# Designed miniproteins, single chains: the designs that were tried, part 88

Each design is a single chain, and the fold is of that chain. pLDDT is the mean over its residues in the fold that is shown.

## One batch from the design tools (miniprotein)

Design m3254
Fold by ESMFold2-Fast:
Structure m3254 (fold): chain A 118 residues (1-118)
Amino acid sequence: MAEEEIKKDPNDAWAWTALGYELFEEKKYEEALKYYEKAIEIDPNYGRAWYYAGLAYFKLKKYEEAAEYFEKAAALGNSGAWYYLGQAYEKLGKKDKAREAYEKAAALGDDRAKAALA
């Protein structure tokens, strides 16, 4: 499906992000990042592409890059990014920043973040 969307509209950030996610599910995180970076190039305000790029960096244990991409995704309205921003900050030993990210996620209704704060 996503390949057909790209053939019809190669400037569709959603279609590039969907193809990246197929690679992400196959654990091809570095290849997935190339597709997410293309989506970000097309639409730098598409928070979902920033979010999945952050997840790919997290899986590659590149936690500083993961945090940067999750911060951008959260700023663009991707509420799910706040929880993973907390996870990335925990991996970096930044406990106060992790707590702040979880508090924002919990305020937005993320039950995983509420559990992390308990």
Scores: mean pLDDT 85

Design m3255
Fold by ESMFold2-Fast:
Structure m3255 (fold): chain A 76 residues (1-76)
Amino acid sequence: HMTGTGRAAERVIKKVLPDAEVTVEELDEDTLRIHIKYEKDYEVILPRSEATKGAEEVAKNIKAGKEPKYEFKDLS
């Protein structure tokens, strides 16, 4: 179940940012760490319950040159 959630988040991000390098790590039952390299190198923490919707919003913000919105680090 949790594995499916991580895959869904990655697919949503790649749909919005097809040229991005995306890694999704399931930190625990409730938390995902998503690493996205597009123009910058971002690490984003988001709740599992928001994995698909939250991941889509993060990806759209990055595509627009904005900050990811959730708890994030710019590693660039």
Scores: mean pLDDT 79

Design m3256
Fold by ESMFold2-Fast:
Structure m3256 (fold): chain A 60 residues (1-60)
Amino acid sequence: GPKKAIALYDYESLNDTVLSFKKGDVLEILEEINDTAVKVKNLKTGKEGLVLKSHLKIVE
């Protein structure tokens, strides 16, 4: 299945391109943008956006 990640921290974004999330949220990785950022879908909210890899634990 698609690669997933777990949010390590709560994060609130004021930018429409960057996703807000809560600690423990399961994020589906849609695209790896570069070495620091991924495009993800939050499976709890259904919203998509960019997240820094440093905020995530990638789980296959």
Scores: mean pLDDT 81

Design m3257
Fold by ESMFold2-Fast:
Structure m3257 (fold): chain A 94 residues (1-94)
Amino acid sequence: SLIDELSGLEQDVLLTLAERGPLTAAELAEILRVSQSTVSRTLRRLVEKGLVARRRVGRRTVYSLTEKGREAAELIRKQREKEREEFEKERLEE
């Protein structure tokens, strides 16, 4: 699936953009606690995949989800919720 082709950091970027709206690479780096160079490389890959769009707002470059990116973020969210529910179920069945 599309999710299986995404790294953990790519998934985290998509979820963060879905929750917080358009962000700069510097803001994403601070939120995700990774280097700006790592975030910039990840954003480049996501733009190439058509999941993220870049736009200039004044002197800043901001990144936002495309429609495809929003769909991917929702699938990632649902998959992570399912994994949490499955973990909690195993813990209750002890």
Scores: mean pLDDT 83

Design m3258
Fold by ESMFold2-Fast:
Structure m3258 (fold): chain A 77 residues (1-77)
Amino acid sequence: DELIKKAEELKRKAEEAERRGDLKLAAELYTKAGSYYEAAGKYEEAIELYRRALELDPENRRARAGLELAEAKLAAA
C-alpha cells in the first residue's frame, strides 16, 4: 500500500497546513493526497479529499479535475 501510505502522509501535512491557516497549501496537499487515493483505487477517499480542497480553494483546477475523474471511476465500478 505504497500509494495509500503516500496519501496518508500528504493528508497529515494538509491537516497541519490547515491548522496553521495555510489554506492554499492545505488545498494543494489535500489534492495531492486525493490523487494518490485515486491511483490506489480508493475513489470514495479521493472524492472526500478533493471536496475538502475545493472548500479551502474553490478555484483549484486540479482538485476539480480530480473530483470529476474520481466520481466517473466510482460510477463505473
Scores: mean pLDDT 88

Design m3259
Fold by ESMFold2-Fast:
Structure m3259 (fold): chain A 58 residues (1-58)
Amino acid sequence: GMEEEKKLVEKTLEEIKELLKKGASEEEIAKKVLEALKKIKDEELREELLEKVIELLS
């Protein structure tokens, strides 16, 4: 449901932050985002994930 997708957004952002701390490649970060997007059906949550990822990369 939507609650599970919200938790997935939060978990994915935490995992991306850890990858960035480890100096992970853009490819590793992109794969993580794509895996999460495949499981998120809600368009608003997909947009939120993408916006927050862009903020982390800025």
Scores: mean pLDDT 82

Design m3260
Fold by ESMFold2-Fast:
Structure m3260 (fold): chain A 60 residues (1-60)
Amino acid sequence: LTREQADQAVAEMRKVARDLIEKGGSREEALEKAEQLLVDAGFTPAMARRAAERIVDELE
């Protein structure tokens, strides 16, 4: 996974998480969805969870 691919995946997840929260979804739903999509993009589960938490925290 290149740095550019990682940055692009994080940016896309930020958009997905924001859209979910704006639609009235919970913070936990946004975290779970972001984590899963980051894992699918090539992040390890630990890195995906950390990135998802950072992204969701930025949206509040």
Scores: mean pLDDT 77

Design m3261
Fold by ESMFold2-Fast:
Structure m3261 (fold): chain A 80 residues (1-80)
Amino acid sequence: SVEEEIEKLLKEIKELGEKLIEALKNKDYEKAYEYADKIHELKQEILDLAKKNNLDTKPYEKKIKEIEDEISEKAEEVQE
């Protein structure tokens, strides 16, 4: 289902977030930016899929925000 596809994309964002944090720990900013760009791309794919299938985007926007907030918190910890 579309909902299952979106859940898979959300998991990919989480995995990319972990890779982004590892890149930041290694001071590999080029890779960190690459992962950040891919996270943004997947975020747009989720919202486009929801919109195209007449699903409410709000629950997915909330889930994405929760993941982004977790990534930001971890990124702050590795840089400080």
Scores: mean pLDDT 86

Design m3262
Fold by ESMFold2-Fast:
Structure m3262 (fold): chain A 61 residues (1-61)
Amino acid sequence: MALSDEELLERMIRVAREAAATEPGGAATAEDILRVAKEEFPDATDFIAELERIRREAEAR
């Protein structure tokens, strides 16, 4: 199917989760993805909240 804004945001979440899981520095990668999501999709509040949660969890490791 064609990529929707929601599908793009879901891909960003998956990439952020993988980065957070594989490297101690994954929190920095998750932060960069979060910044891009806030700039390009500011109204995607639920997705932004999920990215913030992923970043916090990566930092807590």
Scores: mean pLDDT 75

Design m3263
Fold by ESMFold2-Fast:
Formats: C-alpha cells, sequence, structure tokens
Structure m3263 (fold): chain A 75 residues (1-75)
C-alpha cells in the first residue's frame, strides 16, 4: 500500500506544480518521499524530495536535499 500511496502523492504534487501551486506541490512531493521510504524505495524517496526542493526557497531546499542525502546514505 505504501508504494501506491507514494505514487498517488507524487501525481498530486505534479498536478499542483502544473497549476503553479508550488506550496501544495512541495507538500505532496514530501509526502510521496515519506511513503517511498516506508515502501523501502530509497531512490523513489530521494527523487520525490528533490522535486520538492526544486520548488522551495534556497534555504528550505538545502534542508530538504540534506534529508534526501541522509536517506540515500542510510540505505
Amino acid sequence: AHLEKAEEALKKGEEAAKKGDNETATEYYALAGEHYLQAGDVDGAVEALEKAASLMDKEQAEKLLGLAEGVRERA
């Protein structure tokens, strides 16, 4: 179920980003990353977190990219 939830959250993030709602898109991408982690898909989690970071202010993006790096290193 977590992989399906991650894919659904990722899709909702993509739709929000296409509408210019970067705040909502970032929230869904972060949620997708969490569900990918719970499914054991580290690569999917990192990609979702990187997508979220691309829509954030530099300071927030650096914090989220640090989390993505930590996830990859932990795997």
Scores: mean pLDDT 76

Design m3264
Fold by ESMFold2-Fast:
Structure m3264 (fold): chain A 56 residues (1-56)
Amino acid sequence: MSRMEQERAALAHLKRAVAERLRSEQADPRLAGFVGMLTVDPDNPLAEELKAVLLP
């Protein structure tokens, strides 16, 4: 597997685990605030990833 594919698979797994945890147990408003902060920076590549995970 290429390095990029391997890293992307690991990131997808992490995003899924975080989304599962937030939906079932935590529902923490601080996490929503954190996503809001990241989405203010349009150049942050993780902003889109986190929105997809935390704001379904």
Scores: mean pLDDT 60

Design m3265
Fold by ESMFold2-Fast:
Structure m3265 (fold): chain A 114 residues (1-114)
Amino acid sequence: MATVTQSGDSSVSEGETATITARLSQPLSGATIAWALQRPDGGVRGLVVNGQEVDPRFKGRVTASADSSSGTATLTITSVKPEDSGVYYALGFSSDGSEASQPGSGTTLTVLPK
């Protein structure tokens, strides 16, 4: 079963750019990487699927790139806000949905107010 390895926890100041990376342990056929944020209230929200931002509250501040051949993905959040703080998870799945990775262990992002 494919696993996801994520970059280490990070702290950034409000208005800076945060970058989180993820890699699948094994390639999935036509792999897609999805990103989700778990906030301190326990709510989980999808951010990006297939490189497309799905949470309008980010207002185009989120960019995702993925290389399906290497199973590597990068999430970039520009002009970070304190409400962007939380645990970010990556999940890989095949293009037909027949196979999914285990979600990564999470990357904690802390955004410090200015």
Scores: mean pLDDT 72

Design m3266
Fold by ESMFold2-Fast:
Structure m3266 (fold): chain A 75 residues (1-75)
Amino acid sequence: MDTPEARRTLEEARRAAEEARRRGWSAREILERLDPEVAGLVLSRLIAEGLVELTPEELEELERRAKELEEERLR
């Protein structure tokens, strides 16, 4: 059902989340170091685990990037 690229992105997000947990990356570092799709998945996981907290500004930037990606996919 998923494309090979989508499956690769999910696998990269899983590995990046493990590395972020191990190194204690901040939300800012995750957003700067990872591609937007991967960063969103990593942040969602770490927030659910209580390891990372987003500032309102970081949340707005993530939402903006997600919206832009969705709009680009429709073009």
Scores: mean pLDDT 71

Design m3267
Fold by ESMFold2-Fast:
Structure m3267 (fold): chain A 75 residues (1-75)
Amino acid sequence: SAEGEELKRRAEELIKRAEELLKTANPTAQLLLQEAIELARRAIEAVEAGDLETARRLLHEAEGLLDSAERLQEL
């Protein structure tokens, strides 16, 4: 579905951003980035299984962790 393709694309972009940030992140931000990557990977699996509701929830949580990690990276 078009929604599934969009969710997968967003999850893949999130993983790439988080992996880039991990190279320079402080230890606290690293934990959040690793969790965000894991949730985004699970969101991709949910899309492949046709569970778009779970995919949306996991991706939303991953995006929140990425935002938190970026904020904590300044500390």
Scores: mean pLDDT 88

Design m3268
Fold by ESMFold2-Fast:
Structure m3268 (fold): chain A 74 residues (1-74)
Amino acid sequence: MSPKEKRLIEGLETAARIAREQGNEELAEKLEEVIKMVKEGTPFEEVLEKVKEIAEEYPDNKLVQELLKGIEKM
């Protein structure tokens, strides 16, 4: 696993955990689906598009908005 992929998974896992702690199980499950995509070798561009789709579904969620910004800077 590349350092970039490892960092991406760590960010996604952290965001999914916080989403669950906040009671947003649906968001946590969507983020876990993205983690599965990364682990299955999905291209970074497709992973980024999936995170963008999730961020569009949760425009007022600071956690997913900050996650997207972090991924876009990778």
Scores: mean pLDDT 82

Design m3269
Fold by ESMFold2-Fast:
Structure m3269 (fold): chain A 78 residues (1-78)
Amino acid sequence: MKKLTTGSALTRVHDAAGRPVLAEITVTGTGSKEELDELAEKLAREADGRSLAEAREILERAVKENPVVESGELRVLP
């Protein structure tokens, strides 16, 4: 059984109404903690200032393109 680890980073995106919100990007996979944290930070920088929909597309693309990534999640923080 593969051992899964998670990496996470914070980004500022716009919601459906164009309001700035803080969001957490989490990537889960078989890579090292350092690799997943670096990927999450890279995705967070790419998503910064974009819409929630665009941020989700960035995350979905990263999950498809990176074989060490099993899943990704974008969570809006209060």
Scores: mean pLDDT 81

Design m3270
Fold by ESMFold2-Fast:
Structure m3270 (fold): chain A 87 residues (1-87)
Amino acid sequence: GDHVSAEVDLADPAAAEGAYEYAKLNPDVSHLTLRGALTAEAKEAVIEAIRKIVTEFGAEVEVELHPEGPEASAEVQAAADEFNAAA
């Protein structure tokens, strides 16, 4: 598929599901960039969405998250890197 970068808002937990649905509806997207503010409540949902996108659709996921704490962003980035490497 064509290399298409898509940005999604991760300001809330529902946005993580939106990222998954975006990847599902756009199978030509081979690279997806997730950008936005991450809340602690959204962290697990975001990680799960990244896993599903990489494993189910084969898209590479890059994260540019600006959480309230740098630790949450590092955990999400590490998860994305692990899923991308395993795919």
Scores: mean pLDDT 69

Design m3271
Fold by ESMFold2-Fast:
Structure m3271 (fold): chain A 90 residues (1-90)
Amino acid sequence: KKEELLEKIEAKAEKAIALLNADPSTSPEVKAAVEAALKKAVEAAKKGDIEEALKYLQKAYEEVLKVPNEEVREAVIKEIAEMVKYLSEL
């Protein structure tokens, strides 16, 4: 079940990154910061470092608050929240 949860976390990170990259209103700097944070969160989760993964999800969340398109911002926040949920079950 750990492998299943890690797959779900990775899929949510990929979806969040894709949603953000499809938005032309978000700056390249914010896109890069969110992508880097989400990738580090996935890496930490795969290593079993849940505390580090949560720190990077918090950083991703803080960067996503800078996204000007409310619909995109809310969609990405939802994916991050689901990643936190799956991490809590690891």
Scores: mean pLDDT 88

Design m3272
Fold by ESMFold2-Fast:
Structure m3272 (fold): chain A 59 residues (1-59)
Amino acid sequence: SKEEQEAIKKAEENRKMFERGLKALRDTLEKYKDGLSPETIENLEHGIERLEKAIEKYK
């Protein structure tokens, strides 16, 4: 139905907004990585990767 199509469209827009937020976080971490320990950087990168996979799963 048209209502279902609007709901899907809204969900897709929400996903895109979340993806933009994730990118901003990644850019911020990239800027500060030289001041972080290798372990901290690796843990943050794994966290970001898990978030990316979660976003992809919910399309």
Scores: mean pLDDT 76

Design m3273
Fold by ESMFold2-Fast:
Structure m3273 (fold): chain A 60 residues (1-60)
Amino acid sequence: SAAEARRAALQTLLDGTKLPISEFKEAVNKVVEELRARGDLETAASIQIAGDEALKRLEK
């Protein structure tokens, strides 16, 4: 699904680029806002949850 593909892309960015937490939050927010602008509110919520879970793992 599109949500799964975008979750995989965000995970790949984390693993590949080792972005600072602030930049990762900004990237997640940009994706969520683009999805909301398209009217895909369900996928936007899924991406936000996936981003929040990834951030919790980074804090450990």
Scores: mean pLDDT 69

Design m3274
Fold by ESMFold2-Fast:
Structure m3274 (fold): chain A 77 residues (1-77)
Amino acid sequence: TVDPDNPPVYSFSSVQELLEYLKANAVPTATPPLVAFFDLGEHAEEIGQLLVELYAAGKAPPVGVYRFPDGEVVITP
């Protein structure tokens, strides 16, 4: 159970490390979570494309806050 007042925070040194983590930790789901993006610049398309591919495969990464040098991704239930 994820505490909505204190979601898990994941920190990455690069976008590539973030993408590898999201892919490796995606689990089967019947309902994709809500995703919010913050200041992703040119990496928004790359991150968005991976999430679309995971959701198309019936998978979602864990709920949490994902931080990297160029921005933040929030994945909620």
Scores: mean pLDDT 72

Design m3275
Fold by ESMFold2-Fast:
Structure m3275 (fold): chain A 63 residues (1-63)
Amino acid sequence: GAEYVIRITKKPAVDVTSGEIYPPGTVLRLEDVRVTSDGNITGRDVETGNRVLLGSDGVEILE
């Protein structure tokens, strides 16, 4: 699928497999980006292969 480079701007993101917290300012490369049933954004981190959960109002798409 398409890859997106996304910067976290407000609320930290979470790796749903490891529980790792990514603070605001973190840049992630995500594939398979989707909107969750609760209105959040999720994508697969291309570096780890793990799914990351992001707040819908706290992200900036860089490319």
Scores: mean pLDDT 80

Design m3276
Fold by ESMFold2-Fast:
Structure m3276 (fold): chain A 59 residues (1-59)
Amino acid sequence: MELKEIIKEVIDHEGLDLDTATVEDIFQAIAATHPSLVEKYGVEALKEIAREVLEELKK
């Protein structure tokens, strides 16, 4: 729950374009700003959550 809010904040703060941004772009932004989340959740889990957030924001 809180993790999705952090990811939304990262997308907004970094100015990522939702029409062109990929899950990889979002993941790289998270890894740069919140490296502890990568260590805690792992790469694959964070990419799945980032994908869910991107899908929610495109609705």
Scores: mean pLDDT 79

Design m3277
Fold by ESMFold2-Fast:
Structure m3277 (fold): chain A 64 residues (1-64)
Amino acid sequence: SELKEKAKKELEELIEEYRETNPAVAEQLEGLLKKLDEMNEEEIKEVLEIARKLKEMVKKIEKE
């Protein structure tokens, strides 16, 4: 699924970003990445929404 591949990419980028600042969040994101293969399309869309929100928050804080 194209959505699944996009979710994997977004999660991988977030894991890298959070690994240094919040390892607990990185661990949770790794758990989501492992479960992507078991997720339905609706669940993958929710993961993408969460990933985008977290990425925007990190980017905004980093630049401020």
Scores: mean pLDDT 77

Design m3278
Fold by ESMFold2-Fast:
Order: sequence, then C-alpha cells, then structure tokens
Structure m3278 (fold): chain A 70 residues (1-70)
Amino acid sequence: EELLERARHYLEEAKKEKDPVKAATLAFQAYMDARAAGDEELAREASEVFGKYMDKLIAEGKEDEALAIA
C-alpha cells in the first residue's frame, strides 16, 4: 500500500533528521499515513518519535514552532 510505504519512509527520515522541527513534522506525517494505512504498530512508533522531538522543541523554547506542527 502506498500510504504504508510513505509512512515508513517518513519515519526513517525523521530518525535521521537533525532539525527537531523537520524531524517532528516528518514523524507526524508518518503517524498520519500509518493510521490511514491501518498499521497501528507503525503509528505508535511514529507517535513516540514525534513526542520526543516535540519535547525537544519545548525544551529549546520553540513552543510556537511545536504548536504549528500539530
């Protein structure tokens, strides 16, 4: 399924991304695509990666940028 392939791609890109805004955006996109594809395990993994980068953005004082992603 195209959505599942895209979700996996976005999740791997999120894990390699150095910019927390870009990483969180990629992880959120992976989460949405995994949910649409019906892969709950992949969606859970993507949500965990997303949460880690959102926490990093908040810790760095980039709360407005974090809110714009979600």
Scores: mean pLDDT 80

Design m3279
Fold by ESMFold2-Fast:
Structure m3279 (fold): chain A 111 residues (1-111)
Amino acid sequence: MEPLITITSDIHDAETQDYLGEALAVVAEGLAAGLPEAAFRVDLVITSAEEARALAEAVREVADILLRLKRGEISLEEAIERLEELLKRTSAPPAQAFLRAAIEFLREQLE
């Protein structure tokens, strides 16, 4: 079984590690709630604490949107629209990569 998320970082400071730990905890909570593993499959490179923070924020937003979709609170089309709006206002490359992977996964479900 291939890893869900691969994060490569040459940064070992506590702040970066805390944000990466937060992002992984949100993924684990989402998977425990029954969110699909394929929605979190992406390879990421983190080069700063700011990028790690942006990734943690993006992971939380994606997990919330996917959980609402799973509960039938929003449509598949609305979930894609919300993620595309998040992508437009996200500047950090690893957070953008994570959002694009989630959008692509949902678009495959729509087709």
Scores: mean pLDDT 77

Design m3280
Fold by ESMFold2-Fast:
Order: sequence, then C-alpha cells, then structure tokens
Structure m3280 (fold): chain A 80 residues (1-80)
Amino acid sequence: GELKKKLREKILRLIALKLRKIGLEFEIELLEKKLKDPSLSEEEKKEIEEKIKELKEEIKRLEKEIKELEKEIEELEKKL
C-alpha cells in the first residue's frame, strides 16, 4: 500500500511541475510577442527581457526537478 501511495504522490507532483513549466513557456511566448511592439521604450524592453531571462532560469530549475522526479518514479515502478 505504501509504495503505491508514494508513487501516486510523485506522479501528482510531476504533473504539477510539468503544468508549471507549460505555463512559464506560454508566459515567455507572450512576453516575446510584446517585445515586437515598436511603441515600447528602451526601459520597457529591458524590463521584459529581464523577466524573460528570469522565467527561462525558472524553467531550467523545473526541468532538473522533473528529470530527478521521473527517475524516482521509474525506480518506484520497478519495485512494484
């Protein structure tokens, strides 16, 4: 019973992390589209570019967590 509970909890966490990553990727796409607006000031462009950089760094952290969690799930599935 306990192994199945741990597997379920890890799968739900994996789903949550993958959904968060998709949300961040979508936010980056919207910001990159906004950067194409010719009415933006240099200050506004820099602020958007900094935000895109922060979101990309968060995605890299999420990708590392996802990889580790996928490995943990595979190891648990092999023990069931």
Scores: mean pLDDT 88

Design m3281
Fold by ESMFold2-Fast:
Structure m3281 (fold): chain A 67 residues (1-67)
Amino acid sequence: MSPEEEYRRGYEEGYRLAKELFEQGKSLDEVSEALGRAAEERGRQGASPEYLRGFVEGGIEALKEAE
């Protein structure tokens, strides 16, 4: 998988996770904490830097939309 593909996958997954948590009624703080924990866990499991960058940026985009 290319770095660009890993970034896109991360972005989609981070965005989706944040949206699902908001749909469950989680607060901005709870979603932000969950995204941080998920990113740390995926990093520990060997996720690429590009994937992690995408994941964080996708999550942040969903947070901005929820404000």
Scores: mean pLDDT 83

Design m3282
Fold by ESMFold2-Fast:
Structure m3282 (fold): chain A 61 residues (1-61)
Amino acid sequence: SVEDVTKAIGLALRAIGTAYQLGLDGASAEEAAKAAKKLLEEARKVDPSLKLKLPTPPSAA
């Protein structure tokens, strides 16, 4: 369901944000972020009220 997909995307985005904060391999986090962005765009086509957003990489802070 859209609800399950949205929840999974939210967890993935949280994991990516944590990886950025811990200074883990940024290449893996960036690849996951690109996949999550595509999924967010697909989910928003179904439910435009979604409040999820991509985490910012450390270089942007």
Scores: mean pLDDT 64

Design m3283
Fold by ESMFold2-Fast:
Structure m3283 (fold): chain A 98 residues (1-98)
Amino acid sequence: VSPEVRAQEAATARRMIEWLKKEADELLKEAQNAVKNGATPEQVQELRRKAIRLYFALLAVEAVASLMDPETREEFLKEVEEIRKKLDEIDALIDQAS
């Protein structure tokens, strides 16, 4: 495949990873706040919807990563794994707030 196309795909995946990291960090703070201060059932449902949306976005990034060169793929999959661990922590906190 074209080196230019591959570079564009990698750049897009990196932007998605950066967005996911930021969104996961923000959602983690919201979930921690829900545990500390309490949350209504409606607030818990909103946190769950946000978490589900981020899981679907993470699956899309994993799919794109699988198409990259081995070195770039390892880089992306490592980032994906760190984000997944954070989302799992968020899910546990949401369950605790429920």
Scores: mean pLDDT 84

Design m3284
Fold by ESMFold2-Fast:
Structure m3284 (fold): chain A 88 residues (1-88)
Amino acid sequence: HMEKEKELLLEAVKKALEEYFNKEFSDEEVEKAYKMLLIQLELSEEELLEYLKKGEVPEIPDYLSEGLKKELRKLLEKIIKHYKELSE
């Protein structure tokens, strides 16, 4: 179950990135972006998966700029949407 959930998460991240930037992403670029996202959110993979399963945007750290917070919220909403579609 966990391996499948991680696969769906990475696919959701890929689809969200491709939609957001209007370009194709390699698997290496997706993995790098995913790791950076976890660092920016200060979340573990398990914690992020729980938010995605609930369809909820995680709290974004207050020390990030308002512009970055806004863009991260948009990206997270796209990830949640794609994760829901892929998990059905």
Scores: mean pLDDT 81

Design m3285
Fold by ESMFold2-Fast:
Parts: structure tokens; C-alpha cells; sequence
Structure m3285 (fold): chain A 60 residues (1-60)
């Protein structure tokens, strides 16, 4: 289901951010997961996009 797949993906991104020691990205994905669990899909997507940009920059 879409919500469960999004949750799984956000958890994966959070682990990647932790491995990169990017605390800001970790916090963004944690907030995105919380928003998704609360049903705020728009906020979850916005926070996830910010987190993804941070980890993509860190990966070169």
C-alpha cells in the first residue's frame, strides 16, 4: 500500500542520513515519518524532499 511503501522508503533514507552523519537530514526524515503517520502527506513529502536534497549533496 502507498503509505506503507512511503514509510519504508523514508526509513531507508533516514538510515542513509545516519550513515552520512547528517543530523539535519535525519531530523527532516524523522519529521517526515511523523507527518506521514499523522496523515499529513503534503508535509511529509516536503520534508522528505529537503532531506533527499541534503543527502544527495553529501553523496556528490
Amino acid sequence: MEKEKMLERLELYKEVAKELNNEEAVALFEEAIKALKEGDFEKAMELAKKGVLLIEEALE
Scores: mean pLDDT 79

Design m3286
Fold by ESMFold2-Fast:
Formats: C-alpha cells, structure tokens, sequence
Structure m3286 (fold): chain A 64 residues (1-64)
C-alpha cells in the first residue's frame, strides 16, 4: 500500500535524493529500484507534503 511504502525507509531515501535534485531515473539507479517504483514513491511524497510538483517537493524537503 502507498501508506506502508511511505512509512518505510525507502520513501525517506527517495525524499532525500529528490531534495538533492536527482531525477527519478537517477534515484532508481542509486537505490537499485525501477524508475516506476520511484515515481510511485515521489507521488506518495507529493501527497504527504501537499504539493503537486517535483520542484515544490524538493523545496519543501530541503526547506526553510
């Protein structure tokens, strides 16, 4: 489930790499998962943060 995946350590790593400006493909390579799986985690992160774009998510995660 999306909530379970978001609660797991993998979404945390995806969020960290997303905040560093990596693409879904680069995150997938770094974590050894498919780009499609990364896209699913990124979508869950967007929902959790209340944002609708990668740039907004990265800014929110890197935050001020």
Amino acid sequence: AAAERLAAETPGRVAELLAKGLSNKEIGRELGISEHTVKNHVSAIFAALGVNSRTQAAVALAAR
Scores: mean pLDDT 72

Design m3287
Fold by ESMFold2-Fast:
Structure m3287 (fold): chain A 69 residues (1-69)
Amino acid sequence: MEELIKRVIELSPDPVEAVAFAIGLIGALYEGNREEALRLVKQFLKDAEEKGYSPELIEALRELIKELE
């Protein structure tokens, strides 16, 4: 999990977007809210696909979804 979150942050082209995502995701996970964590990752995946972000970032987001399921 932690390695995938780090990879998503490192691969994101927008540092502000990446930090906001990480804060939201870590907060949800810390509260035990897996539903919200999964929603946040799925939202970022959709946005990344629509914006044409790297295949490596898209793959890391898909692996995060698998780990949260």
Scores: mean pLDDT 82

Design m3288
Fold by ESMFold2-Fast:
Structure m3288 (fold): chain A 57 residues (1-57)
Amino acid sequence: MAALRAAISEAIAERGFDGLDRAVLREIAERLGVSQATVSRVAREIIAEGRAALAAA
């Protein structure tokens, strides 16, 4: 779980929210050996947290 959150956060930092496409999420899923559904759910959670933090700042 921590490695998955780190990988998604790094992808967002490198590419931005708009750069976090289906292909990037699939690559992370394959690299970490998790399901694409799990990566998509965690990515949505991280993006929601990031957008909420930006809106509050």
Scores: mean pLDDT 74

Design m3289
Fold by ESMFold2-Fast:
Structure m3289 (fold): chain A 64 residues (1-64)
Amino acid sequence: MVGRVRLTATEDLGPTTPAVLGLRKGETVEAEILRVYDDGNAEVRLPDGSVRLVGLSKVEVEPL
């Protein structure tokens, strides 16, 4: 799944860092999925232009 998506956190992911996207449970963000890795992580581009990793097992992904 590459392209524009809405990500919804299914659990608390912790604080956002320069490397990793953090969300509160139930929080949503629009992002672009750039890459999906075999370990279940994805690189996503956020609306501010920053690129971060997110664990796909901890988010619901909705295509836009």
Scores: mean pLDDT 76

Design m3290
Fold by ESMFold2-Fast:
Structure m3290 (fold): chain A 64 residues (1-64)
Amino acid sequence: DDEKLKEAGEKLEQAGLDAIRAELARGGLNPERVRAAVDAATKELAEELGISPEELRKRIREAS
C-alpha cells in the first residue's frame, strides 16, 4: 500500500530527526545512537507492514 509506505517513510525520517534533536539537547551527537533509533523504528514499521526491514528500506528508496 503506497499510502502506508509513505507514512512509514515519514515516520522513519521523524525518528531520525527526533534522535538527532535528543542527542543535540544532550550536548553532542552520537551517530550510533541515531542509527540505533532509526533501525528500531524500521523494524517496528516493517513488522506493522508484514515485511522485512530490508524490504521496507528498499521500497522507501524506490518510492523516492
Scores: mean pLDDT 77

